# Designs tried in a protein design run: designed miniproteins, single chains, continued (3). Part 39

Each design is a single chain, and the fold is of that chain. pLDDT is the mean over its residues in the fold that is shown.

## One batch from the design tools (miniprotein)

Design m9336
Fold by ESMFold2-Fast:
Structure m9336 (fold): chain A 98 residues (1-98)
Amino acid sequence: MKKKEAEERAKKAMKAADTLEQGAARTLELAETLSPADALAVLRGMADTAKSGAESLEKLAKEYADYPEATKRLQEAKDKVNATRDRLVEAAEELAAE
């Protein structure tokens, strides 16, 4: 793939990871106002979206392996998405434990 395409994909990936982090924070806040069943569904749904996002970023990093700068940024975006997923999973597990 072309270097400029890899750089733009990595930049968009980081913006998407930031947007997901902000969305997760709002979802965690909204979950406190929902029924346990609805809260669990939205938390798990967003965690699944984050998991799929991280898997897609891993695939992109592999496809752009010849572009180390883009690959590094894609891995950073993946780490941020995984950290967001971990927070959503933790909240869902705490809710499910009651």
Scores: mean pLDDT 85

Design m9337
Fold by ESMFold2-Fast:
Structure m9337 (fold): chain A 80 residues (1-80)
Amino acid sequence: MPSPAEIEAAWVALAVRMTTASLEEAKRLLTEFLRWLAEGTGDPRIEALAREYIERARTASKEELLQLFGEARDEIMRLL
């Protein structure tokens, strides 16, 4: 498993990618990243949070997606 520092670096990289992506690509990037975290950690709490944020992202605007990203990061990083 990646270290907490590597996971933090991955969140930073995702933020940069999402700010320059289209709405459709930003949704895809966030969804793929959250699935990667859930699968990589094997933590059912992280899996539940990933599922929740992926569902919320489906109808989100670009601004709402960036807010959801921040909320997901804060909640998941508290578990690590």
Scores: mean pLDDT 82

Design m9338
Fold by ESMFold2-Fast:
Structure m9338 (fold): chain A 79 residues (1-79)
Amino acid sequence: SEAEEVLERAKKLAEEAIKLAKEAIKTGSKELILEAEIQLGMAKIELAIAKKIGADPELIEEVEKKIEEAEKLIKEAKK
């Protein structure tokens, strides 16, 4: 469904934010922090759309957990 496609995009964006944030922690790169924040922002927008169009609640929860992981890692990278 369209909701599943939107949710899959949200998941991929959140996973990319996690990867970028982990790399930012290793390298101290401010550019990677900014890129991780951009990916996270896009993931949140896609997730909000998926929720509105009726995506599976269990799959939504999986993506929300990835977003939470990305937020935590970005906060760590900013220290």
Scores: mean pLDDT 90

Design m9339
Fold by ESMFold2-Fast:
Parts: structure tokens; C-alpha cells; sequence
Structure m9339 (fold): chain A 98 residues (1-98)
């Protein structure tokens, strides 16, 4: 559909921006962009690609937190926990649409 094509184009742009951010060492931006792409993949019901994008977002978030000298292990666990909750809520929305 037209909506699917628009989502696919936006996903491509987000992934390209995430890859550029990652290459620049901007893992915080990369994590956000990969997660945005994952949410759009979920709208397309492309669950495998959504999971891959979530994995890339998680890896980028870990690299960002690891690169921060002032982030304690407890704070890192809390931030990763917040991200996991956000991911679970996005997948739950799709389960309700089935």
C-alpha cells in the first residue's frame, strides 16, 4: 500500500542515519534511530526486522553507557531496564492489533 511504501522509505532513512551516527561514535543517537526504525517495522508487522533493529539499538545503548565514565553499573542497569520496558510496551501494542 501507499502507507507501507512511506513507512519503508522512512525506515531506510532512519537506518542510514543510525549507521552514520554509529560511524561517528554517536551511539546515543544511533540507539534512538534504530529504536524508531524498529517501531516502524512493527507497524509493517515485520517482526524479524523489528527484533534486529531492537538488537542494534540495545548494542548502541550499551556502547553509549559503557563510554560514559560517570555512569555507575547500577545506573547502566536502570537505563537498560527502562529500554527493555519501552521495547516490551511497543511489542504489546502489536499483540493487541492481531
Amino acid sequence: SEEEKELEEKIKELIEQAERAKEAGDYETAARLYFEAAKLYLKLKNYDEARRAVLQAFIALEEHLKSQPDVTPEQRYEEIGKFNVEVQEEFKKIEKEK
Scores: mean pLDDT 85

Design m9340
Fold by ESMFold2-Fast:
Structure m9340 (fold): chain A 97 residues (1-97)
Amino acid sequence: TALLEALRAAVDAAPSLAEAVRRTALLVGYSDETAERLAASEAALEEAVAAGKLPVPAPSEEERRRAIVLEALVRYYLRQGLPLEEAIALAEALVAA
């Protein structure tokens, strides 16, 4: 759909993972304030991963960029009032198509 294409384009054009999160949050209808908070959280997670503070293997930047597209679609469906499980299923189906 047009939304999926816009989300992928925004993530691919973003100079950082934090900026990818900010841009996709705006595209799915979050406020500037919420988008900045989500971007700050992503930057903090990248810092924690780089410092070895997370107990799980760090995903690659390419894997994180793909995950940000999926996360943004899930957030979009949640904003439409769908339950979490259904939002995840629809987002996964859309990115797999």
Scores: mean pLDDT 82

Design m9341
Fold by ESMFold2-Fast:
Structure m9341 (fold): chain A 91 residues (1-91)
Amino acid sequence: PTVTLSNGASTPASIVITDAETGKVVYSTTLGPLETKTIDLPAGTYLLSTGSGTFTATVEVNGKVSTHTVSPDNPYKLTLKEGDKVTVTLN
């Protein structure tokens, strides 16, 4: 599965992706304003949080859009299946 992470905010966004089964951090990055990064993750269940601050995450999974509040204390549960294309935009 492909995950595109985009920061739509005017401030940097720190993103942490944790494997929900093992509790291990599988990816961590800081996105500058309007920066986008694309990663490949194995199929599985993940927790997407921010390293600091609260953001509104617009999540698109295979053309379906949903909106979530994400912070260090409020991770978003992301389930990836083989062939999925996911975009997460933070504001």
Scores: mean pLDDT 81

Design m9342
Fold by ESMFold2-Fast:
Structure m9342 (fold): chain A 74 residues (1-74)
Amino acid sequence: SAAELEAARAALLAALDASPEERLALLRQMAGTSKDPALRAALETLVATMERSDDPAYQRLLVEILAAELAARL
């Protein structure tokens, strides 16, 4: 739903201010609780990609990209 996408975007933007560890935990929680299958798949892909990278700048960029993609879908 549009409301779920907007809430997810807000949560992603808030996660940018968190530590890398807290950010990853928040994203895992969002993926596990999302009821929108497309949003869940995008969050699961983001988490998997972040787990393969130890670069916090790259991880931050990935979150920013997903937040922008969600904004474009609203």
Scores: mean pLDDT 81

Design m9343
Fold by ESMFold2-Fast:
Structure m9343 (fold): chain A 71 residues (1-71)
Amino acid sequence: MQQEIDDEVLVALAEIGVAIAKLSAQRGNKEEAIEFLKRMKERIAALPVSPEAKQRALQIIDETIKEIEKS
């Protein structure tokens, strides 16, 4: 059951991180926002959670990095 809880927490953490990064980028801190998201990716990749949960979280972060780079 810990793995199931960790999966939900992981996705929520990614969504929160994405929201914070987007706000930071809107304030002109694009480099800081991208660095923050890259650090989150590294931490998520190291977590002992399901591959499916990791894939979802990493996809959300990757899409947001691309969006920040475009803006």
Scores: mean pLDDT 77

Design m9344
Fold by ESMFold2-Fast:
Structure m9344 (fold): chain A 117 residues (1-117)
Amino acid sequence: MLEEVDENIEKAKKEKSRVFTLTTPKGRTITVEFPEDTSVEDIIAALEAIKLWLEGQPREKVEEVLKRASPEARIAAYTALQAIAQDDSDGVMTPESEYAGRLAREAVAALEEERKA
C-alpha cells in the first residue's frame, strides 16, 4: 500500500491522472477520484495525507497537511480514509471511519458555502 501511494504520487506528477487505485491492508481495492480541475499540488497533498494515515501518524498531522489542500482534494482524501478504515473493520462503522466521514461532510459543506458567496 505505501509503495502504491508513492507510485500514485509519481503518476499524478507525470500523467496528470485524476483517478488512483489503492489496495487496502486486507487486499480490497479502493478508488480515489479527484475533479478534473484539481491541481497536481492538491492531489499530492491528499495522497501524502493518506500515506501519513497508513503510517499511523497522529490525526493532527493528517489534518495539517489536508488543511493546505483545496476542499475538493480534502473531500477525496477523507472519503478514501473512510473506505480504508471501514475495510480494516470489515465494513463496521468505527470511530476512525466515522471521524473520516465527518471531515468529508464538513469539507463538502465548506465548499458549498464558498460557492454561494
Scores: mean pLDDT 70

Design m9345
Fold by ESMFold2-Fast:
Structure m9345 (fold): chain A 85 residues (1-85)
Amino acid sequence: MGVDVSEETEKELEEYAKKLEEEKEKDLKKLLEDESLTEEKLKELIEEYRKKVEELMEETELEKQKELLEAIYYGELYQKVLAER
């Protein structure tokens, strides 16, 4: 009996996702204030992160799963910024 490496990996990913969610409002505000993020640039970034999500969906390793969570997170942020433009 003990914590399996697989179970620890799932907990680490859950904690990482929670950290991203806690930073969400702060990151969104910072991106909304960034005048270099034009509608065209935001659309390009949203598409880039969407493709990255599709590529990472087949990956099972912890670091790749963290990259997937980040890609989803930033994709959602850029989409929200675009909605306010």
Scores: mean pLDDT 78

Design m9346
Fold by ESMFold2-Fast:
Order: sequence, then C-alpha cells, then structure tokens
Structure m9346 (fold): chain A 142 residues (1-142)
Amino acid sequence: SQLGAQKAAQISADIARAMAEGAREALRAAKENGKGAEVLDKKFEEILKEHQTAFVYDGYSAYKKAYALASKLSIEENKKLLDEYLKRSLESFSLAVAGLGAALGIARATLEKDIEAGIEMLERVLKAAEEAAKKLTEAAKS
C-alpha cells in the first residue's frame, strides 16, 4: 500500500502539472482574446491522450459534470463551488485530480458568463494546481 500510494501520488502530480499548464494557457487566451473555454476543452483532450490512467478519466468526468452544473448556477454560487473543489484538491491525493478537474469546469462555465470572474477563477485554479503538484511530488518521494 505504501509503494502504491507513492505511485498514485506521482501519477496525480504529473496530471496536476498538466492541469496547471492548461489553466495557464486558458488564462493567457482569456486575457489576450477574451476566450479561454475552448482552450480548456482542447487541453483536457490532450491530457486524456497523454495520460491514459483512471485518475485522468476521473478528472475529465469531474470537469464535464462541474461544467454542466456551473453553467446553470450564478457566478456567486460558482465561487462557492470553486472554493470547495480547490480545498478538496489540496486535502487528499486521491481527490486532487478530480478536485482540479471540477475547478477547471467551474472556471470554464464562468468564462462564458463573465470573462473577468472567469480569469479570477483560472488564476486560483492555476495556483492550486501548482501547489497540489508540488505536494504530490513530495509525497511520491517519501
């Protein structure tokens, strides 16, 4: 179980780094062209192709479900939902990928409603994804 936990942490760290890169590219597109939602979809497709593990499928499922939910909610409700999933992404290795995936889905829905609010959410997701990747990498070494 210890070796299995370390390997799971390493896989989750690699996916969290890929999600951070996706958030960074979406943030750039949102600031430059007022578009970022399409970048997130493309980046998740790339992550699925490069990281064929159960963790990526869980992250993508969380992304799609969170996007569908957040598309029906207010920006204020989306801010609260984002807070919950970002917290989960930092509390547990097994929840890190799913939590970050959900957070990206919420940010995507928010970008379609309000570009400035979506940019703020993407900045928070980027920071959380980088922090999660760092913690997961350190856990994989222990």
Scores: mean pLDDT 84

Design m9347
Fold by ESMFold2-Fast:
Structure m9347 (fold): chain A 77 residues (1-77)
Amino acid sequence: SANGLAAGGHIYFEEGRYEEAVELYERAIEEGKREGLSPEVLAKMYENLGRAYEKLGRFEEAEKAYELARELREKAE
């Protein structure tokens, strides 16, 4: 499930395993879109993805993830 993948991503993030965290967050987002998860839940996943990219020094990917999260939060209004 998307929530299970996101939880796994969070565990890798807390362990400092940021590349594995990115992989699980990306898979969580894809699964969440297939499951029809709300824009608010998807936005949180993109925010977690952005934080993982920041830890890797991948600032352009982090910015893109944060922008997608912001757009999704605007749709939730």
Scores: mean pLDDT 87

Design m9348
Fold by ESMFold2-Fast:
Order: sequence, then C-alpha cells, then structure tokens
Structure m9348 (fold): chain A 101 residues (1-101)
Amino acid sequence: MSPEEALERARQGAQNEIQTNQQLEADNRAEARRAEEEGVSPEVIELLRQGAEASAQGKAATQAGLAAATTAREAIMAGATGSVYSILSVSYRLAARNLAK
C-alpha cells in the first residue's frame, strides 16, 4: 500500500470517529433536554451535559489532529484521541441513566 493510500484509509477511520462523537453529542444533548423537561434531578442533567461536552471535545481534537496529520500514524492517533472521548461520553450517559433509576 502506498503512503498516500495508507494516509487516506487512516483519515477515513478518523472521520468515522468524528461522526461517532457528533452522534453521541446530539444524543446526549437530546436526552438532557428531555430530562430537564421531565423534571429529572440536576445531577442527571449535568452528567448528560458532561457526556455531550466530552463528545464535542473528542470531535474537535480529532478534527485538529487530522488537519495537522501528514502521515497515516498521525491520522490514526487523531482517531484514537476521539475514541477516548467517545468512551468517556458513553460512560457519562450510563452514569446518568443509573442515577435516574
């Protein structure tokens, strides 16, 4: 595989991670809004907002990493950074749901 093909494939992987964080941000913000409308505790709402913020930070970090990436390794690391934030986002959402029980 050429260096150019390797970089393009790595960029696609990182782009998938941007999309994952974008979806998690939207889902967490929608769930926080519903929780607020239903009068759920402020602690639950805050956890959902923290999850949305984690996803927003992950998306921004992967975008910045990709903009700076000139090698496949750098593009892979940009995607991996986004994955750490998407895991954190899911963890906040699960904590919010467990607290709301």
Scores: mean pLDDT 89

Design m9349
Fold by ESMFold2-Fast:
Structure m9349 (fold): chain A 83 residues (1-83)
Amino acid sequence: SALNEQQKRVVQEDIADLRAQLPTLTPAQQARVQKTVAQAQQLIEQANKSSDSEAMRLLTQAGASLTTMRILLTVHQQEKQKS
């Protein structure tokens, strides 16, 4: 569906944004980001093989995981700046 294609684009853009940040992160943060990105990519692959309703559920799960990772990175940067 058009809605699933839009959600997939948003998820792919979030993956690209997290990957672009990798060189500025600690090794531990890089490992966490790479794991989260790999899991999101697997959910996208499963969504491509699924019905529209199942694809929406999988893409929503991928989006939530990526959003959580972005928040964690932002919090870590803010704590570093407070030092």
Scores: mean pLDDT 83

Design m9350
Fold by ESMFold2-Fast:
Structure m9350 (fold): chain A 111 residues (1-111)
Amino acid sequence: PKTIFALGSVASNIIKVSSTENTETILNTVIPVLVDYLTHSDPDVVGAAILSLGDIAGEIASNKENLEKYQPQLIKLVEVLVEYLKHPSPSVVESAALALGKIAGPLVKNL
């Protein structure tokens, strides 16, 4: 839903503009909420949560200091998203592929 996308957009923009200080708060507050939405019965809710997780994780991976500090959390998120490539809904699989794409580029560049 639109509100899940808004949450992801706000969180990713906070990480983008505020350096490392707010990343831990986002990982401890916003990420668990979005992960909880992955078990929702509505594939549109699951897809929105996956895309929002991809936006946030992509921004964390785009900052070398954040990547070095939060690499274990990022790897766990990637592992979760990879599982959704096997989801029975084609739209959820597409969202997982797009989210992984958003993470992969920054991750490779900053490793």
Scores: mean pLDDT 80

Design m9351
Fold by ESMFold2-Fast:
Order: C-alpha cells, then sequence, then structure tokens
Structure m9351 (fold): chain A 106 residues (1-106)
C-alpha cells in the first residue's frame, strides 16, 4: 500500500494532508504536527474532521500522528487504524482532546 508523510503547522495544512490521503487511497498516513499552543486546538478540530472523512471513504487506513515542538522534541504520538466510521469518530475525538490538553500545557 501507498504511504504518505506530511508535516503541518496549521489547520488548513492538516485538512489538506488528510484530504490527499482520501484522494490517493493510501494505506498509511504519517502526520507530523509542529505547532504553537494557539494552533493545536484548530489542528485538533481539522484532524477530527479529516479522520471522519478517511473512516467513511478509506476504511482500514492506518494514521500516525506525531506532535512536536519547534525544536523537534516529541510531545505526543497517536497511532490509529480507522476500521469503520464509528472507530474514526472515536479516534478523532480522542486525538482532538489530546491536542487540547497539550495546548493548555504549552
Amino acid sequence: GKVLSYTVTNAEQALNALQEAVDQKVSVLNLTVIASASDLVPIGKAIFEGLVSLGENNPGIKVVITVRDENGNELDRAEVTLTSLQEAIRSGIGIALRLIGLSLDL
């Protein structure tokens, strides 16, 4: 299967990366988020929306999300397999809440 990797710094880039994963029917999406605290909440919303779309249109995709600070230090990592729309919603909520939590600690 095809693997795509993107580094994103804002919500628009995150939505575009997730949409490209839908369009290209990839097996694995690696999404690296490098963002300030103020960008993490909009990115979390974008990731939720994009994962729901992926779960609906490309079930079985593996998504790896790594959150890094500006110096490249890993703050969090999530690995999810979107086996169904319900699983995509559950995973998307969990990831969005984790990014909100990080935004409060940064």
Scores: mean pLDDT 85

Design m9352
Fold by ESMFold2-Fast:
Structure m9352 (fold): chain A 93 residues (1-93)
Amino acid sequence: MEEQLNEEVAQGIVDILLAIAKMGIRKGDVEGAAETVEKAYELVKSLKNPDPEVLKRVAETAYEVSKAARDAGNTELADRLEKIAEELRKQAE
């Protein structure tokens, strides 16, 4: 019902945020990409019945940003994003 419609809209917003994060990585804005992925993660965690495929997409994007952060020498940010990716992968499976 209304909750299902709200969750569908929220998951659409998540996909938009993931696209923005990937653009951030390509532009070298690793910190902005990380903030965007963290917003997507918070939004997905607020859902009662998140789509496992959406959880996997957030996890994969978090891994991409984590790798970019590690390459930039920001190990703390990389570790935080890797933890997000692992949590979401476990939830999706």
Scores: mean pLDDT 84

Design m9353
Fold by ESMFold2-Fast:
Structure m9353 (fold): chain A 92 residues (1-92)
Amino acid sequence: KTVTQTPASVTVREGGSVTLTITASGGRVVRVVWFRRYPDGSEELVGVVPGSDPVLTLSGLRRSDTATYFGQALLEDGSTVRGDGSVLTVVP
């Protein structure tokens, strides 16, 4: 099974907002776990959302929010599939 994460890359201004979405092919999504990956390769849990609303909305963006974000979908068969990532760049 595969997932599509959108957008693949996005640039927003400080104070703006962005919505990241994940869509699964070939299975029902139970939940999505969202991670932030920093340039050093470390990852941080951002949030967990239900499969009925598999979006991460970030608002009041700061330069420190610049990172690659990944959604990891848990499917109803117990499998997990990670998206390719969304590169977020926050500019002044």
Scores: mean pLDDT 81

Design m9354
Fold by ESMFold2-Fast:
Structure m9354 (fold): chain A 71 residues (1-71)
Amino acid sequence: KEKLVEEAVKEMQKAAEIAGEEFEVKKPDESLDEEELEKFLLAAKAAKKAAEEPDEAKRREIEEEVLQKIE
């Protein structure tokens, strides 16, 4: 699962760079199981896509879709 953690951290770091580090990025807890890590990775990838999206409405749609999947 180290690969999923590493990818999630990289995606979150990219999102933070694009957003100008307006939020803190923390490494996910290594005690999380595989399903939780996969949800975190999906959220991290969506955060990166949202940060790259200039349209605020589309950005919010991406964020809401991911929130529904990880709840």
Scores: mean pLDDT 63

Design m9355
Fold by ESMFold2-Fast:
Structure m9355 (fold): chain A 62 residues (1-62)
Amino acid sequence: SSPLSPQEKHRLILNLFLAVEKEDEKKAQELYEQIEKNMDPQTVESVKKTLDSIRQMLAQRG
């Protein structure tokens, strides 16, 4: 994939987690697609696993 700057990668991941926290599913999906297109598969898998964990924890708590 085309390399993004470290700042762009960080901002993209940060915005994704913020969208998930806000329960903005549309925004989260759009940001996740950008991550899939612009980051390596290892990073994408890590992000996906983290999102699954966050969503499971939030569902159990509220």
Scores: mean pLDDT 78

Design m9356
Fold by ESMFold2-Fast:
Structure m9356 (fold): chain A 84 residues (1-84)
Amino acid sequence: MKEKIEELEAEAKREETRLQISQDVGQALVDMAKAIEKLAEKVSPEGAEEAKRIRDNAISETQKVVDEEQARLEKLKAEAEKLK
């Protein structure tokens, strides 16, 4: 039992690291998309709409990945707690 708990906790730690990387990368992509949107607004309305689409897509895709990784991490932590 203890060895299995240690294995699950090690796997959870790896997933926590992945989640943190995904969150950091996602934030950087969102920040870049927002900067592009702000620049596009100064050029044309059509450019602003396209930049907004890019931003919204970056936010949506980032959130989806983060949610999936968070759910997996929570499942691993719950399994480890049940074995304690």
Scores: mean pLDDT 77

Design m9357
Fold by ESMFold2-Fast:
Structure m9357 (fold): chain A 80 residues (1-80)
Amino acid sequence: SAESEELKEQAELDLKNIKIAVEQAKKSGDQEYIQEVIESVQEAIKKYEELKEKYKDNEEVVKFLDEKIEELKKLLKELE
């Protein structure tokens, strides 16, 4: 559906922006900035977990969100 495609496009854009922020945080060596990016990644994970509950009857959307959550968790580990 159009809504599912828009959700996927937004999630991919969000992930791209988060990857940029993670790389900038890693290059900065600034612990305060690193912590802010960690919090942003955690908020994105929470947002996608809430979207999984909203779309729980849509197996394709749930699978897509699970894959994005796992990518976000990998990025979070890069900052630890």
Scores: mean pLDDT 86

Design m9358
Fold by ESMFold2-Fast:
Structure m9358 (fold): chain A 60 residues (1-60)
Amino acid sequence: GTQTTVTRQRFPSLDDALAAAQQRQAQIQATDPDALRVDSTVSPAPDGYEVVTTVTRAIP
C-alpha cells in the first residue's frame, strides 16, 4: 500500500519559500528510502508564500 502526507509551511518571502522547498525535498530524498514521490509547490499567501510538500510513501 501507499501513504500520502501533506505538509504546509508559511514564509514571508519567495526566496525563503523556495529554499525551504528545495531543502525539504532534498532531505526527504536523502533520508527516506520509502519515498516514491515528493512534490513541492510554492504559492502566494495573504502574508507571504505557502510551501505545500506532498510525499507518497510505500508502507509494509
Scores: mean pLDDT 81

Design m9359
Fold by ESMFold2-Fast:
Structure m9359 (fold): chain A 70 residues (1-70)
Amino acid sequence: MPTPAQLRHQLDAAETRFRAAVESGDVEGMRTALKSLRMVLRQAKEVGDDETAEAAEKLIREGEEALAAA
């Protein structure tokens, strides 16, 4: 099972990619980053990492809003 440290690293990597995609207007990159964030959210919920799950849910909402505006 992934450790909380591994999930945090995966969250940080997905957030970095998501923010870069938003900054460049890369809609396909945003979709790919959201897919990664949804994976992190699922794994965080499975291991009871509420902090990582909450952070992933916020980024997913932000990404859905960004895609709706694009």
Scores: mean pLDDT 83

Design m9360
Fold by ESMFold2-Fast:
Structure m9360 (fold): chain A 79 residues (1-79)
Amino acid sequence: LTPEQVAEAAIAAIREVVERGLMDPELGEKYIKELRDAVEKGASTEEIARIIAKMVSKLDAEGREAFVEALQRRVDELR
């Protein structure tokens, strides 16, 4: 997977979790912006993963589980 593909999958997963009411919309929008800005600046997959990990650390257990499931599903569709 490219950094762009990982970031797009993560952005879609964030939107799904926000829509389900399992993530604060302001938190989701903040990390969508950080992911887009990182891709624009040529960030590596490792840097994208660090941004995702930072966001996940701010979620409760239910939000974290929902995000991981949504991200995994989208990543599997790109393989």
Scores: mean pLDDT 86

Design m9361
Fold by ESMFold2-Fast:
Structure m9361 (fold): chain A 79 residues (1-79)
Amino acid sequence: AAPLEPIPGVVVGVEGDLITVELSEEDAAKLKVGDRVLIGSKNLDKLYLGEVVGVEGRLVTVRTKAPFKVGDEVYLYPL
């Protein structure tokens, strides 16, 4: 898939370099552990690289250096 097709989500957890993003059930099913993503939001001026380290239903855990906070609306671009 093209890296410009965003998956919308909301950050529901932050633990160090791990963020947990709540997606729709359909969109969460498109991601698997080991997938690389670019992560953006309207509050950041750039995209950050992330790696999916967990998927549990609608909750996707991503390892990233991005300074996200709980409640942030984000867009994931699968690579």
Scores: mean pLDDT 80

Design m9362
Fold by ESMFold2-Fast:
Structure m9362 (fold): chain A 71 residues (1-71)
Amino acid sequence: SLAEQERIALEAVFEALAPRVGEEAAERVVELARAGDNEGVVAELEAAGLSREEALELVGEAQRRAAERIA
């Protein structure tokens, strides 16, 4: 189901982010991603200490891992 694919994708995103930004920030990013707030995701990662370039790179890696897991 679409809901199951979303759950799996968001779990993959959390797993990619938590080691870099901590569990609390990763949970906030997952919530923003679920809402489709792409700029909020980047802003939250920047607030966690990443540059915009690092945040965009990490988002790309998280999206790639999510896509691989649901394929």
Scores: mean pLDDT 84

Design m9363
Fold by ESMFold2-Fast:
Structure m9363 (fold): chain A 88 residues (1-88)
Amino acid sequence: MFPFDRELALAALDRGIEILDKVIEGKVSFQETTTLLTGSQIEGMAGGLPLHVPQSLVDALKNKDVEAARKAAREFRERLLERRRELE
């Protein structure tokens, strides 16, 4: 069972939001983005907060669908912001 620490959880959410902002702006490659999101999930778990990556984003990244990836990234970013607000 992972202890839930508010500061570590907020830091994990902020890292996730930063990565999603780069995806939305098209500043990273799809292969690199997939690796970063997978790594950030593991790092988010270390902060006691499991990052929930939606299947739509995973599928878009695997298929290298720029439009679908940006749409899914915006939706996931909104969910992370909602979660961050709940922790504040």
Scores: mean pLDDT 66

Design m9364
Fold by ESMFold2-Fast:
Structure m9364 (fold): chain A 56 residues (1-56)
Amino acid sequence: TSTVERVARRDASENLPDKEALMAHARSLGIEVSEDYSVEELVELLARHAAARAGE
């Protein structure tokens, strides 16, 4: 089947990790997060933290 149709549709909103799971993960890494943060913001925070850690 044609994969281009699936690529055109992003399932980021539907298949993103649960906000609560992201918050728990961030807290386990020592990152302070609040419930006011969006799922995208939490994902970005975790990605930045991982990148900063890799830089060490």
Scores: mean pLDDT 67

Design m9365
Fold by ESMFold2-Fast:
Structure m9365 (fold): chain A 59 residues (1-59)
Amino acid sequence: SKEEVERQLEELKEAILAGDLKKANQILSNLPEEYRMEAQRVILEAGLERGLAAAKAHG
């Protein structure tokens, strides 16, 4: 369902923010193909957020 996909995308974001690449890959592999581009955007955005947070902590 759409609600289930939205939940999986949120879990994907949390996994990326936590640096849990194994969990992120498991979620991504279970997503329907039609949502792969949306998942890629979530990964990019969460990855950037994580990188910026690290830069603020050390700079």
Scores: mean pLDDT 81

Design m9366
Fold by ESMFold2-Fast:
Structure m9366 (fold): chain A 100 residues (1-100)
Amino acid sequence: SKEEALKEIEEILEELKKELLEMRENNAPDVEKRRLVGRALGRIGEKLLEAGLSEVDVFRLIMDLSAGLDEALNAKTDEEFEKLLEEAIKRTLELARKLL
């Protein structure tokens, strides 16, 4: 289920990216984008715990991803938003692969 957990996390992050890009394009409220992020972080944390990661490792990964996503949401341009979002996702997947 390590490989299965990685696939599920990748799918959650790809859907998050798609939905955040759509929300930004449609000028969705900040609170709505933050709620979507919070939901995704919760789902990823649950999948990592189910895959056997320690609570400490899960917390560190989720906090890093949360910080990266917050930076993306505060971006002034669409180009900066997309770049920061992609960097946060890529870093998270690399960390998850190392920890799992």
Scores: mean pLDDT 88

Design m9367
Fold by ESMFold2-Fast:
Structure m9367 (fold): chain A 89 residues (1-89)
Amino acid sequence: MESELSEEEKKEIEEAVAIGQKAAEAYLAGKYEEYEKLKEELRKKAEEGNEAYQKVLALLMHIIGDDDMTEAEKAVLAEMQAQLAAVRA
């Protein structure tokens, strides 16, 4: 649970979510240059093994249907969707 995390860890999760939301908003507004910049920031952190950034990137790709998803991004998205389905079932 996030309530068990340190203040620094909570900030990291909040930052990942904020970047993901801004990226989605930029895409919907047609600001593709800003979207690409924010997506690359999420991807860089996700590739470094940060789980919060990996999950946010996967959700972003799912929401907007980005056709250039890597196999790693698709795997993370599939894992998140499976976990959400298991909780709802």
Scores: mean pLDDT 66

Design m9368
Fold by ESMFold2-Fast:
Structure m9368 (fold): chain A 65 residues (1-65)
Amino acid sequence: DQDAVVAALTAGRDPAYRDAVTNAVNTYRDNPDVQARVAAAMQAAMDANDRKRMGVVMSRTRFYD
Protein backbone atom coordinates (compact mmCIF):
# COMPACT_ATOMS: atom_id res chain seq x y z
CA ASP A 1 0.00 0.00 0.00
CA GLN A 2 0.92 3.70 -0.16
CA ASP A 3 1.89 3.76 3.51
CA ALA A 4 4.31 0.88 2.94
CA VAL A 5 6.08 2.80 0.17
CA VAL A 6 6.35 5.95 2.29
CA ALA A 7 7.51 3.95 5.31
CA ALA A 8 10.20 2.24 3.24
CA LEU A 9 11.47 5.60 1.99
CA THR A 10 11.63 7.01 5.52
CA ALA A 11 13.48 3.98 6.89
CA GLY A 12 16.72 5.48 5.58
CA ARG A 13 18.94 2.43 6.02
CA ASP A 14 21.57 1.89 3.29
CA PRO A 15 22.02 -1.92 3.29
CA ALA A 16 18.40 -2.88 3.91
CA TYR A 17 15.97 -0.27 2.63
CA ARG A 18 17.29 0.14 -0.93
CA ASP A 19 15.83 -3.02 -2.48
CA ALA A 20 12.59 -2.73 -0.51
CA VAL A 21 12.08 0.87 -1.62
CA THR A 22 12.98 0.05 -5.23
CA ASN A 23 10.47 -2.81 -5.37
CA ALA A 24 7.76 -0.79 -3.62
CA VAL A 25 8.20 2.25 -5.88
CA ASN A 26 8.19 0.10 -9.03
CA THR A 27 5.06 -1.73 -7.88
CA TYR A 28 3.16 1.48 -7.10
CA ARG A 29 4.56 3.72 -9.87
CA ASP A 30 1.36 3.26 -11.91
CA ASN A 31 -0.67 4.83 -9.09
CA PRO A 32 -0.53 8.65 -9.37
CA ASP A 33 -1.42 9.22 -5.70
CA VAL A 34 1.43 7.00 -4.55
CA GLN A 35 3.85 8.65 -6.98
CA ALA A 36 3.02 12.14 -5.71
CA ARG A 37 3.36 11.06 -2.08
CA VAL A 38 6.64 9.23 -2.69
CA ALA A 39 8.04 12.21 -4.61
CA ALA A 40 7.20 14.53 -1.71
CA ALA A 41 8.83 12.14 0.77
CA MET A 42 11.95 11.92 -1.41
CA GLN A 43 12.17 15.69 -1.67
CA ALA A 44 11.91 16.09 2.12
CA ALA A 45 14.46 13.33 2.73
CA MET A 46 16.93 14.89 0.29
CA ASP A 47 16.69 18.24 2.06
CA ALA A 48 17.06 16.62 5.47
CA ASN A 49 19.59 13.80 5.62
CA ASP A 50 18.89 10.90 3.24
CA ARG A 51 19.94 12.66 0.03
CA LYS A 52 22.31 9.92 -1.10
CA ARG A 53 19.80 7.12 -0.42
CA MET A 54 17.10 8.96 -2.32
CA GLY A 55 19.51 9.41 -5.22
CA VAL A 56 20.03 5.65 -5.46
CA VAL A 57 16.28 4.96 -5.38
CA MET A 58 15.54 7.61 -8.01
CA SER A 59 18.31 6.33 -10.28
CA ARG A 60 16.81 2.84 -10.28
CA THR A 61 13.13 3.84 -10.35
CA ARG A 62 13.51 6.94 -12.55
CA PHE A 63 11.27 8.90 -10.23
CA TYR A 64 12.96 12.22 -11.04
CA ASP A 65 13.06 11.57 -14.78
Scores: mean pLDDT 56

Design m9369
Fold by ESMFold2-Fast:
Structure m9369 (fold): chain A 81 residues (1-81)
Amino acid sequence: PVEDAIKEAERLLPEVVKALGLTTEEQIKQAFAALTYLVGWRLGVPLHLAMTAGLAVANKYGVKIDPELRKKVAEVLDKLL
């Protein structure tokens, strides 16, 4: 469940990076963390677990999920799915 969300987020990350024009490593890591949360939620992982997975990815890469970036990632994900 969580592992599937991470793999799917990794697969979708290049499209999100391209759509949002992300250029810095920090922005890309933040987008990956946000994608892990949002993809997990869309794949039917319970909200609590999906959020925890996104936070775990953010902590692993030393980034914080910015609310505005998360909103933009969600908008791109709606168009991809």
Scores: mean pLDDT 81

